# Designed miniproteins, single chains, continued (4): the designs that were tried, part 89

Each design is a single chain, and the fold is of that chain. pLDDT is the mean over its residues in the fold that is shown.

## One batch from the design tools (miniprotein)

Design m15077
Fold by ESMFold2-Fast:
Structure m15077 (fold): chain A 79 residues (1-79)
Amino acid sequence: VLTDKQLAVLEAIDEAGPTGLTQSEIKARTGASQSTISELVKVKKLVEQDQATKKYRLTTEGEIVLGVRALKKAVEKVT
């Protein structure tokens, strides 16, 4: 149920690792709007913002969603 833009945001944050990405970095890497980032934080709860650093990180749910999608993509090649 994720859009391609939402998935791109999750993948960009995952690639950055535990430090996360700022809003500007996410926009530069993915082209995603603030609304897309806000939806992932407020509605989907797959991303959270660290108030001290202002960087966005994956929640446990976000990590699971990316892991499941990666596994599904691998399995679809094994038909």
Scores: mean pLDDT 75

Design m15078
Fold by ESMFold2-Fast:
Structure m15078 (fold): chain A 97 residues (1-97)
Amino acid sequence: SVKEKLKELVEELEKELEEILEEASKVLPEEVLKKMKEIAEKYLEKMRKAAEEGNVEEVARIVAELVEDLLPLLPPELQEKLLALDRKVGEKLAEIL
């Protein structure tokens, strides 16, 4: 149950991040977008592993690291979207545990 809820949350986060990256692709250079996609993929893989282990605290930690690494690369409007996503994910993680 905890593992299933974490997996669902990571899948939702991946979809929302994909939308943010699509918006970023309209305004940011291809080089920056490529770097952001590599960062997102790396952290999503770590989150999937932590979710399979049922480790809510580790998923939360990895989400925070993802946000810290991506936030400086985004324009202000997309920074607000990423912070809103971070808050939404944090609220759902609190409900799981």
Scores: mean pLDDT 87

Design m15079
Fold by ESMFold2-Fast:
Structure m15079 (fold): chain A 63 residues (1-63)
Amino acid sequence: MEPVLYEVHEVSVEREGDRWTFRLEVRALQGRLEIEVLDPDDRLLGTLELDEGETGRFEGEWS
């Protein structure tokens, strides 16, 4: 069984016209976690960096 590195509490994508909103809430379970969030055109929306035991939230938008 592979060790679980993170726990996802929320993942949502919402569309309003030509605009998309992405929301993520995640907890790091083992070690440091770095998550890069990209839009469909591979543009970096943001990076979420968590130390072990931390919970982080990310909200990004693209059009």
Scores: mean pLDDT 77

Design m15080
Fold by ESMFold2-Fast:
Structure m15080 (fold): chain A 94 residues (1-94)
Amino acid sequence: DELEEEYKRHLEEAEEHLLRAAELANWPEAFRETVRGAFEQARKSKEALEKLIADVQALLAQARAQNAPPEVLAQLEAALAHLQKALELYEKLQ
């Protein structure tokens, strides 16, 4: 199913962007493990995906408040955009 493959690709891209933001911002390994776990749950459940979107929105707001480097903000914004696309595709797969 092409829509399912696109859904999976957007989740994979979102995870990669969020992990890259963590690396650029030098966030601890425990945070990266939490991210991987959250994406594992998001792949299994719409509710987990919606929660992850809310969590990334909060993280982006926090990063902006902490005056994070533009490259970190760009990675977080890209992760959020891919998560939002994944949610759109999930709704079409129902």
Scores: mean pLDDT 87

Design m15081
Fold by ESMFold2-Fast:
Structure m15081 (fold): chain A 57 residues (1-57)
Amino acid sequence: SSNSVTITIDTPSGGKVVAEVDVDTGKVTSVEVSPTATARDALAALMEAARRAKELA
């Protein structure tokens, strides 16, 4: 199976963004955003997840 990493980013609004990334390709395979996260916090968390994914690829 592909080598995958789950990146979880807590948001200040108390929600989470969970991104699953294939580390061999750097492709995001799934993203889940908590409904409690504000749009601003969700965007910031997604950018942080993308940054971490880039460093893994």
Scores: mean pLDDT 77

Design m15082
Fold by ESMFold2-Fast:
Structure m15082 (fold): chain A 66 residues (1-66)
Amino acid sequence: GIKEELYKLAEELAKKYGLDPEALKETAEAILEGDTDRGVRLYLEGKVTPEAVNELTRKKKELEAE
């Protein structure tokens, strides 16, 4: 499903950008749930980058396209 595909991408992006895979999985979940406050908190904690957020958001849109 969409959640599983975003979690796989989150792990790949964590390796690519040197980020915590658990933080990127939490970011992917926030994007799926539309939880902006949680996403902002992760960014302020330095656990995610704009590049990783953009790639996760793009992938979600691609997976939701029929």
Scores: mean pLDDT 79

Design m15083
Fold by ESMFold2-Fast:
Structure m15083 (fold): chain A 86 residues (1-86)
Amino acid sequence: MPSKEVLEAAAGILIAALEYTVDLIERAVERKDEKNLQQLLEDGRSLIKAGRELLEEMKRNGMDDKLIKKLEEAIKRLEEVIEKAE
């Protein structure tokens, strides 16, 4: 079992990656960059899967609800952007 500090660090890194991927997808859509968009959608789906797995681990370990909520919001935002781009 990772420490709470390791889970907090992992959540922070993953939230940043989720938010950055949203920005990259939105830019690819605006530029009509279909080739890069397909790769970003695939990467985004992998990131959502990792985020959901971390979210379940955080809930099992009684992590701070505020951090859990931030990760949930970042996952939902990326899911919405992917659905809109498809």
Scores: mean pLDDT 85

Design m15084
Fold by ESMFold2-Fast:
Structure m15084 (fold): chain A 80 residues (1-80)
Amino acid sequence: SAEELIEKARELLEQGRYKEAAEYALQALMKALQQSKNLDNILKAIGAILRTIGLMLEGRYKEAAEVGIEEAEEILERSK
C-alpha cells in the first residue's frame, strides 16, 4: 500500500539511506496517484511526483524523500 511505502521511506530516511528513501517516497506518490479519484488530487500527485524527480535529478535525495513522504501523506488524507 502507499502507507507501507511511506513507512519504508521514513525508515530509510532515518538510516541515512537517502537515495533509497527518495525511491520509496516516489513509489508512495505513484500509489497515491493511482488511488486519486478527483482531478485536484490527481494534479497534486503529478506535481509532487515531478518535484520529487527534479530533486532526485539534482542529487538532493534527502529533500526528495522528505517532500515525497509529506506530499504522499497529504494526498492520501485528502482521498478519505
Scores: mean pLDDT 86

Design m15085
Fold by ESMFold2-Fast:
Structure m15085 (fold): chain A 78 residues (1-78)
Amino acid sequence: LLPLLDRAEAAALAALDGDEQAQEEFARLGQEILSSLTPEQLAAVLQLAREMQARIAAGADPREELRRFFAGVRAVLA
């Protein structure tokens, strides 16, 4: 899972810069990662995603929040 997470993080950051190919790769990698998780890991990752979205809506930097999100996902999978 960690190599897929590294690729997903890179794709997410590129998609944030407007790369449509990276957006498609992120969606595909995201599905692969999510389908590999236990129900408990999936719930934790979805909670991290909601927290990231809430902070971005409150004015946080999306790039910093994406990096924080992926760090949290790696901790859930460790």
Scores: mean pLDDT 82

Design m15086
Fold by ESMFold2-Fast:
Structure m15086 (fold): chain A 95 residues (1-95)
Amino acid sequence: EKLEEVKKYLKEAFEYVDKAIENRDDPEKFAEYLKKAEEYLSKAVEYADPETKTTTELDEEGRLTSLEYEAKSEISKLVVEALAEIQRRLAEALA
């Protein structure tokens, strides 16, 4: 099972989301950290379910502009829950 790798990448994604929020008054740093979060989310999805096609894209305000993901397993559900939590944190910080 790839659970440990998925958790590792999700932790990195959360850390970069938090860094983006901390730097929300600097658009360049905000975008840079969101890009890092997006990269780690993509890695988590690949490890969770390598046959699952996923496209994730964040705009300059941290909103998901594109997400296509179909959960095939319990590990995939963990990724979906993490995406929801990231959206919650961004929505709360940017509100």
Scores: mean pLDDT 69

Design m15087
Fold by ESMFold2-Fast:
Structure m15087 (fold): chain A 69 residues (1-69)
Amino acid sequence: IKEKQEEALEFQLKLMKEHGPHPEEEVALMALNKEPEEKIREFLRELGYSDEAIDKIIEALKKGLERLK
């Protein structure tokens, strides 16, 4: 990870810290394992994420998955 990437990652990490633990990897795995969005949302709520944070995470996840194809 280079300086610029580290800065962006650090900002993301700080955002995750504010809204709960770092679940992005887990959420991505759940989506790859064909879990419906509703279950992913429930998982994030269980971790203590706010509705706004969950929405942003799911948006980012969908964008990443579309790239994967």
Scores: mean pLDDT 63

Design m15088
Fold by ESMFold2-Fast:
Structure m15088 (fold): chain A 80 residues (1-80)
Amino acid sequence: SLEELEKKFLELAKEILSDEDVEYLEHLLEIAKEKLSEEDYKKLVERWVEVLEEGKKNNLSSEEILERLYEVAEEHALEL
């Protein structure tokens, strides 16, 4: 479900990223919910989960992971 996907994102993000970065990403998700269709919003969250999982697997820095998350957000026309 979308709720399970959002929960998975939040749990992974809190594990890897600072509280400040997580709060900013949550703000971007609120904007995404307003601006995007439900289908596009779900795709954004799915891609963000993939970025976090890949970042963890490849031992990427939190800064590198955050940059990749922002790149995905920009592809979905979210302002940073």
Scores: mean pLDDT 83

Design m15089
Fold by ESMFold2-Fast:
Structure m15089 (fold): chain A 100 residues (1-100)
Amino acid sequence: TWQTLLNQGNQYLNQGNYQQAISLYTQSISLDPNNWQAWLNRGQSYFNLGRYSLSIGDYQRAIQLDPNNWQAWYNLGQSYDSLGDYDTSQRYYRLSQQLR
């Protein structure tokens, strides 16, 4: 199931094995593209690899599926901060706080 793949991806993410986590989240997404948790966690894996533009894309997809997910907005803010776009980062951090 997509949830089994998500859980296995989470195990690799927790171990710092971001490449394996990305592979498993990608498979989870292919089974259920409405699975916002897999988008969010694949974005986190990309962020940990320094692939900020890819993390932004995944976080934006997670937000489209679950717009009240404060963690996704916060993570989007961190990605823009890492790219040096501080104004965009601050807006997303504030939005994250409003949803909490």
Scores: mean pLDDT 89

Design m15090
Fold by ESMFold2-Fast:
Structure m15090 (fold): chain A 66 residues (1-66)
Amino acid sequence: MTEKRIEEIKKIGDELASKAKTPDAKEQIRNATNVLINAVKEGYDISPEDAKKALETVAKDAEERA
């Protein structure tokens, strides 16, 4: 169900954002999380596993740019 998938993606994003060291990294992770949630709402089949991998990449990239 789409609602459960959105909840799981939101939870993953919140967890990664809570571990981020800077406000900028937290914002980037939250923005990426919202993009993924909107894609799911539009009917794209994004699994929580795929979302986790994407958000982990965003978190890593934010850390490397800091």
Scores: mean pLDDT 80

Design m15091
Fold by ESMFold2-Fast:
Structure m15091 (fold): chain A 87 residues (1-87)
Amino acid sequence: MLEEALKAMKEADKVARKAAELAKEGKLTKEEAEEFVKKAKEAMDAAEAAAAELAKKYGISPEELLELLKKAKEDAEKLAEKAVEHS
């Protein structure tokens, strides 16, 4: 259960990374953003409770969900950075 949720989150991260690259290039359209958000949401089905909470808290929109995935990735990277700094 939990391991599958983490795997789904990892797949969502890959989708978010691809979307971020396209957005940085200025090539991501509204339709494409919606498609990436939809795929990322599907990948998170294993973490249904967390996905439902995020959807309810932020009101599902392509931009908002992608921003949440980006923030989650940034928080994870910050935790890794603090661990290195502590070491």
Scores: mean pLDDT 55

Design m15092
Fold by ESMFold2-Fast:
Structure m15092 (fold): chain A 87 residues (1-87)
Amino acid sequence: MVSEEELKKREELAEEFLKKLEERFEMSPEEREEIRKILLEYSKMVDLDTFKAILEETLKELENHEGELTVEDFKLAFGKAKEKVLS
């Protein structure tokens, strides 16, 4: 089970990641919140180091993406990142 301290660290990593997305891409507040929910729910299923690695790989998968970032765009990049990190 994830401890309160580990949950807080996961929340901090998710917020740092979301800030990096906002610096590069246009997102609605609604899409940002949906991405945040996806990140936090998944973060409970993996250890902290694995979660961090998946977030870093997700940013790499998005390096050639331009303009608006939708939840669907995020899910595709996040799915590829999971496959690469967990393989």
Scores: mean pLDDT 82

Design m15093
Fold by ESMFold2-Fast:
Structure m15093 (fold): chain A 94 residues (1-94)
Amino acid sequence: MEIIENLTPEEKEELLKVLDKIKELVKQGDKKGAKKELIDLALKLGLLTEEQAKEAYEAIENNEELSEEIKEALEETLLLLQAAATEELLEKQK
């Protein structure tokens, strides 16, 4: 939650773009593509290291389980995306 308060307007716009892309990939059945977009976002937000992001990409390509640390970072990234989407919805109602 604190991370969103410290985001620039440009970073918020990127969050919304990534959310829309993930939604589209999920609707198309591209679960691997959706997961990779989430990893890229987590890396950009500093929630994953470059090494962890690489490990996550390899695991997704090989249908392997993600480590608990990577899973937690992706879950936090999803919560940030949901919060950004909620703010946009509330702003449109004003």
Scores: mean pLDDT 77

Design m15094
Fold by ESMFold2-Fast:
Structure m15094 (fold): chain A 85 residues (1-85)
Amino acid sequence: EIPEEEKEKAEKQKIITAYAIYKLAEELKKEGDERVDEKTLERAKKLIKENPPDEEQKKIADELVELTKAKDLEAVEKMIEELKK
């Protein structure tokens, strides 16, 4: 009923989000910002370990991290909520 291509796309987006959260958490901690909690970080690390991101996914995640830091830190909260599921 849900096309397999949509499922694959959603899975790829989840991996990208997990990697972006992991990278954001590391960078924010260097600045003394701990808004990404330990439970969320552990969940992100688990997803990355089970489904290691490829070069394209890492590139997209890195771009997402830079955009989030430069323009919209509120996006971090939305990403955290997505991973709480």
Scores: mean pLDDT 72

Design m15095
Fold by ESMFold2-Fast:
Structure m15095 (fold): chain A 77 residues (1-77)
Amino acid sequence: SAMKEKEAKEIAEKLEKESKEAIELLKKNPDKEVLKKLKERFEGIAAKLLKEFPDSEELKKAIEESKKEIEELEKSL
């Protein structure tokens, strides 16, 4: 439905923005515990969103990009 497609797109855009902001902040103030909590929270949210919007390619892409950025940050800390 158009409503579900719009909702998924808005969630994807918000997730990308919030993830980028959190990663940028963590790059300026490295904290392994904060990174661990961010990763755990992100994994939980991502699992719920993928279950709710299984056909949203935009959401799947946003989740994969955010996951990759978090994993790259984890390797650099």
Scores: mean pLDDT 80

Design m15096
Fold by ESMFold2-Fast:
Structure m15096 (fold): chain A 64 residues (1-64)
Amino acid sequence: MVTVEEREVEDLEAAAEELVAEARARGLSVHTTPPREVGDRIEQDVLIADGDDFHVVRLVQRRP
């Protein structure tokens, strides 16, 4: 099953690093996309595989 979650964060890099560290500590497969600029925000996807489940966390940081 695929689940998608969007999170608005203040620090994109820190949030991505925390998600990767947490997933790896649990023995899960994790992959990140490069950060990308989308209008007035920066987005990065964190892809986590948990057995038969695939979880996509989209991190969004608004530009000043």
Scores: mean pLDDT 80

Design m15097
Fold by ESMFold2-Fast:
Structure m15097 (fold): chain A 81 residues (1-81)
Amino acid sequence: GSAFTEEMREAFKPVEEEFLKLSEEEKFESVEEAKKGLIEVVEKHEKDEEQKERMIEAIERIAKLAKEQAKKAEEYRKALE
C-alpha cells in the first residue's frame, strides 16, 4: 500500500474519527500546524537545497489540498441541511 503500514492505519483510526468531528476552522488549524512542523523538520535535517525545496513544495501542496477538501466537505454538509 501507499505511505501507510497496517500498524499505522490502526493507530490512525482514532485520530481520523477525531479529525472528522472537527470544524472547518479546527481542521485548517491542524493542517497548518502539521505543515509548519514538517517544514521545520525538513529545514533542520535536509542539507540538499534542491531536495529541501521539493519536499517543502510537496508539503505545502498536500496541506493546500487537505484544506480545500475540508472546506468542500463543510460546504456540502451545510448544503445538504
Scores: mean pLDDT 65

Design m15098
Fold by ESMFold2-Fast:
Structure m15098 (fold): chain A 65 residues (1-65)
Amino acid sequence: MSPEELARRVAEELGLPQEVIDKVAEASKGKTPEQAAAIVAKTAMDLYGHEAAVRAGEIASRLLA
């Protein structure tokens, strides 16, 4: 799975707005999968708080396994 694809899938699963999904996917281009996961988790934290960030991390960890 590409970093961009990982970021998109995690953001979609969390129900992030389409504008935010596009931003995290773009920010993840050329990054590692771990960096992409961190980008989505941080964005989820900033928008929806700790619970959303934890959920983002769990989704990303499953997709990275």
Scores: mean pLDDT 83

Design m15099
Fold by ESMFold2-Fast:
Parts: sequence; C-alpha cells; structure tokens
Structure m15099 (fold): chain A 69 residues (1-69)
Amino acid sequence: MELEEELRRAEEQLERVKTAIDNAQSMRDAAKAAGDERAADMYSDTVNALKQKEAELQERLEELRERLE
C-alpha cells in the first residue's frame, strides 16, 4: 500500500511537471510570435529545467514499478 502511495504521488508530480512544460512551451511560442526573443529564451530555459525534473521523476517511477515486481 505505501509503495503504491509513493507511485501515485510521483505520477501526480510528473503530471504537474508535464502541465508546467506545456504552459512554458506555449509562453515561449507566444513570445516568439510577438518578437520577444528575451522572453522566448527565458521560457526555453524553464522548459529545459522542467524536462530535467520530468526525466528524474520518470526514473523514480521506473524504480518504484520494479519494486512492485
């Protein structure tokens, strides 16, 4: 039960990070369309940081799933 709770919590965090990536990408694309390269670059950096967190959470999920087997 506790391992399943940790898995669910990690899945929730992953979904939040994915939503944040989508939002940051939308803001980046909007900034590019407006010609605001500085804002576009800032959002690109945010996307990269969030993708790193996504990768870490995916690794954590794989570890938790392996423990269930």
Scores: mean pLDDT 83

Design m15100
Fold by ESMFold2-Fast:
Structure m15100 (fold): chain A 100 residues (1-100)
Amino acid sequence: SEEEKKREEEVELLEKAAEENIKKAEEYKKEAEKLKGTKEAVEYYEKAAYAYYVAAAKYEAAADEAKDEEKKKELEEKAKEAKEKKEEAEKKAEEERKKL
């Protein structure tokens, strides 16, 4: 149906937006790792955490829209992984801040 096609397109757009934020988060994390012991490392870990947060929210929104149970579970798992990576990035930001 047109309604089903619209939902599938929305799921695809949300998943792509989440994937782009995961990519940005991984790039920020790599920059933070190169700059350990600096204020810039804290800033990059915080940027990574925020990008993971946005990715998790987008994956959750995609899971809510998904009608296929397997796709829904896949998106829920990706959201969970993004949340765990967000928490790790926040922990790394705090650890680096304590060194300043």
Scores: mean pLDDT 90

Design m15101
Fold by ESMFold2-Fast:
Structure m15101 (fold): chain A 100 residues (1-100)
Amino acid sequence: SEKEKAAEKFKEEVRKILNSIATDATKPIVEELDKIIEELLKRFIASKDPMEQLMIMFQIELAVREAVEKIKAIDPSITDEQVEEFIEKVRKLIRELFAV
């Protein structure tokens, strides 16, 4: 389905963004986030309720923000500006995903 294709593209693009800041020390955080996103995307694909879809969007953004903040705590070379840049890229991807 178009939703399944959009979800796969979203997952791949988010992984690319996260891998750009990932190190061996932060890999477990990235792996945990990947599992959370996969569960939320499965709920998104199954959902026919616009309110539930909106809540899933919020949960994806929150999960990414929390993961990036945890990565920054381990790797202090990551700046607040880089965190916000990553969040804005993810917000754009979420909008593209939910427009399908």
Scores: mean pLDDT 82

Design m15102
Fold by ESMFold2-Fast:
Structure m15102 (fold): chain A 61 residues (1-61)
Amino acid sequence: MSLEEKLAEIAKELGLPKSAVEAAYTLLQEGWSDEQIIQLMVSQGYSREQAEKMLERIKEL
């Protein structure tokens, strides 16, 4: 299963746009902290809980 397919499944499970999950994955690869990514998502109107669950799921890849 491709990375793209795994990120799409995480998005579907959490009710997030695939683009948001892909952006978070890229930011993690670039060395952004979990808290920086969470704050960015909260600024976009997502909950802290959604952001934290997304990061946990990405880190399982």
Scores: mean pLDDT 84

Design m15103
Fold by ESMFold2-Fast:
Structure m15103 (fold): chain A 77 residues (1-77)
Amino acid sequence: MKAEEHLAKARASKDLSVASAHLMQAYIAGADVGELVRVMAEILGVDPEKLNREYGGRAALQLLMSELNLRAVRERR
């Protein structure tokens, strides 16, 4: 599956664990960091442009991944 397909499935996922898995597969498939940040921010309901402007793509990606993983753990209980 291509990176773009994984990103689309992550956006469509109602389950944060499923969304996280697709985002990880997109990253492995070579998805652009800015694109990953946009998709994660959309799922979490935060402004991706503000995060990229303040922290830069890598730092924004790390912050969003930490939040996504925390929320996914809470959903699994």
Scores: mean pLDDT 73

Design m15104
Fold by ESMFold2-Fast:
Structure m15104 (fold): chain A 76 residues (1-76)
Amino acid sequence: MDGKEKAKKYLGKMLEAAEQGDIEKAKKYGDKAVDSVPESVKKDFKKQVNKMIDALQQGDRRTASLHASKAIGLID
């Protein structure tokens, strides 16, 4: 699996962990997603992942999904 596919997989696992109420596990998957992307987009991707975590901690699934879409757009 290339880095982009790994990142998308970890973003999905991040959302799944948050649905189970496990925000700490979601953060760990977010870190793995960031580590999976090319250095050239890593800073912007990490910014979107951090905004997803903030939204998930607040129970704002809609905002988390918007930032997930933006993160995916950075690597496509």
Scores: mean pLDDT 84

Design m15105
Fold by ESMFold2-Fast:
Structure m15105 (fold): chain A 79 residues (1-79)
Amino acid sequence: SEEQERILKEAVEKGLISQEEYEEALKTGNVAGALERALKRVEENLEKAKEENILAAVQMGEKSLEELRELLKKAKEVE
């Protein structure tokens, strides 16, 4: 749907998913799956940043996590 494409485009523009992930999600229709994989990647990177005490990376990771959770919620609510 156009709404799903808008959600994916916002995720790419915010640097949350790659162009390749965007194209694959459009091809398969698995928008929620693409965002869930990105969310897991950000969670893993955030835990590493916390362990290494990289404050700027922790702050950026927490923001990316919040943005991905909101986009995922929207993706699950649209057909």
Scores: mean pLDDT 84

Design m15106
Fold by ESMFold2-Fast:
Structure m15106 (fold): chain A 85 residues (1-85)
Amino acid sequence: MELRKQAIEGIKKALDLAVKEGKLTEAIGGAIRGIGDGIDLALRGGTIEDAKRYFEEGQKKLKEGDYSGGAYGFGAAAGIVGTLS
């Protein structure tokens, strides 16, 4: 539950920052793709450790100003954890 909550909060943070930079549509696209890819990975044998790696990548991308990449990483983590729960 904790990682899923953190991943969802990460998506929200990425979207909030993207609004300020005029990148909301790009960030929404990243989140949706991430969630779908995360679900697919979980169904193919992906693990909670994979979700943690995507979450960490999302944090890194967000710090780099890559709102789409940040939202994607958090989305993938949420998709994996949600599917495995």
Scores: mean pLDDT 86

Design m15107
Fold by ESMFold2-Fast:
Structure m15107 (fold): chain A 100 residues (1-100)
Amino acid sequence: SIDTRKARVDNIKKMLDSLLKLVQQLINQGKIDLARQVISDFLDDLLSYAKQILPKDVVDQISKLIDDLLEKLKTASGEEMVQLLQEFRDKVVGILDDYL
């Protein structure tokens, strides 16, 4: 149902917003390598969760964005990581809004 889809979408949005807030805090503390690890671990958890609750075509789009983000994170500075994560969040939100 639409209500079930909205609940699933809202939960993923909440997860992404929580991650962004945590990463911003870690970067502000100079914990760059920890921020990178936290993003990597979260993206693995996000993909696992998405596979359980979203259709394959939506999961495949999110998976591609995750792969692109992980590649860029290898050389990103703290400021670049925050920007990349914001762009990732916006793209995932767009995919989820199209799914609704």
Scores: mean pLDDT 88

Design m15108
Fold by ESMFold2-Fast:
Order: C-alpha cells, then sequence, then structure tokens
Structure m15108 (fold): chain A 71 residues (1-71)
C-alpha cells in the first residue's frame, strides 16, 4: 500500500510538471486522464485488498506519463 501511495505521489509530480509546460487542452486532458486512472487503481486496490494490482496499474500510468506513448 505504501508503494502504491509513493507511485501516486510520483505520478502527481510528473503530471504537475507536464501541466505547467503545456496549454494544449488535449494534452492537459490526457495528463488528467492518466492521473484519474492512477487514483482509480489505488482506490480499487484498497477496496479489493489487492495492493499488487494497485502497484502494477500505477507503474503503467507512471510509464505512460514519462514516455507519452499510452496517454
Amino acid sequence: SMEAEELLREIEALAAEKLAATTDPKERLAVGTTLGMGLIALGVGKVAKDPEFAVEMLKKQKEALETGSNI
């Protein structure tokens, strides 16, 4: 659970950096969607008591945000 929460903090920091760098509404929506998916993954992992699911999904969102490939 702590690993998932750390990953979400990293995603939030990356998202803030990207949002500060762009005014394009499509790019802002993509960043916001990635953040929302991270929050959903954390919530689902907590409700299902499956922290491994949350960690795996958050790692994928962080990678997508870093590479821009799957946003």
Scores: mean pLDDT 79

Design m15109
Fold by ESMFold2-Fast:
Structure m15109 (fold): chain A 55 residues (1-55)
Amino acid sequence: ARAETAARIEEHLAKNAATLTSVRELADAVGLSVGTLSRLFRETVGVSPREWLQL
């Protein structure tokens, strides 16, 4: 579910805040394809994973 996906993304980011995580690694960690992650990440976080990683 979208809420479950959002929680997994947040958990992974919190646990790995000290290290840069690639978009592929994040997708693998939450069990999604890169394309699906990008869509849900934008809906949940408000930016694409690539944009977020460049901040």
Scores: mean pLDDT 65

Design m15110
Fold by ESMFold2-Fast:
Formats: structure tokens, sequence, C-alpha cells
Structure m15110 (fold): chain A 78 residues (1-78)
């Protein structure tokens, strides 16, 4: 079944924690979290695009750290 908004927000918070643990700057992890939560809460396509553009603009090193954080958060929630 599709995750609830609360479950999606919890996943985003776990991703933030894991991203910081991977060495992503705290301010960047927080910005990604805030955009992701706002996109989930509002369903805004504009906010979703802003999040996608932010992630795509990151250096490859930071993108890899974020991907690792997402994988760990997904494993923790499974």
Amino acid sequence: PEPSKEEQIEAVRLIQEEAIREGLPEELAKKIRDLAIRAIETGSEEVARELEELIQSLPEEQQRKLLAAIARAAAAMA
C-alpha cells in the first residue's frame, strides 16, 4: 500500500539523520528535508521540482552520500 503522509515524513527525517551521519552538511540536509516535507504536505509540483533541481545541482560526492542515506533509511523502515 502507498505510505501515509506521516510515514513519508518519518522516512524523510530518517534520511536527514543518515545524510548527516554520511557527512552531508547539516544545513544542506535540513534544506532537503524541509523541501521534501513541504512537497509531501502540500502536494506542490513546484516544491517537488525545486527539490529535484537542488539534488541534481549537488556535487557527485554529496549526491552519493544522499543516495547512501536514502538506502539506509529504506532498509531501516523495511
Scores: mean pLDDT 82

Design m15111
Fold by ESMFold2-Fast:
Formats: structure tokens, C-alpha cells, sequence
Structure m15111 (fold): chain A 75 residues (1-75)
């Protein structure tokens, strides 16, 4: 669900030290999340799109892969 994916994104960004507010995410349509990650977190376009794809999946292993990609850009 969109709400689950949003909660996962917020939690993942907090874990890797790039916290975002619920208000910032609520103003962004899901189609713009990859662009947001490129602009705010400085991910490559490909990595940003991959993170969004992984977080939309219900598989916990995919959530861990998303965290690994985000951690690469955390300092």
C-alpha cells in the first residue's frame, strides 16, 4: 500500500541519518520520490529508482537492500 511504502521510506531515511518529515513526504506524489532522493539525499537516478522499487515490495529482504543502497550515500 502507498501508506506502507511511505512509512518504510521515512523509517529507512531515519536509520541512515537522513531524516525527513511526514509533511515533506505527504507533499510528494509517489512518482516524485525518486527525484526527491536524487535532490535531497544525492542518490544517482538509478539508485533512487531502485530504492523506491525495493521499498514498495512487501519482502523484508527488499527493505534491507534499500537500506544498503541508502547507507552508501549516508556520509
Amino acid sequence: AQADAKAKLQAALSIVGKPVTQDELDQLPQSQWAQFLVEKVKLSQADAERVVELLEDADTNKDMEALKLLAKYSQ
Scores: mean pLDDT 75

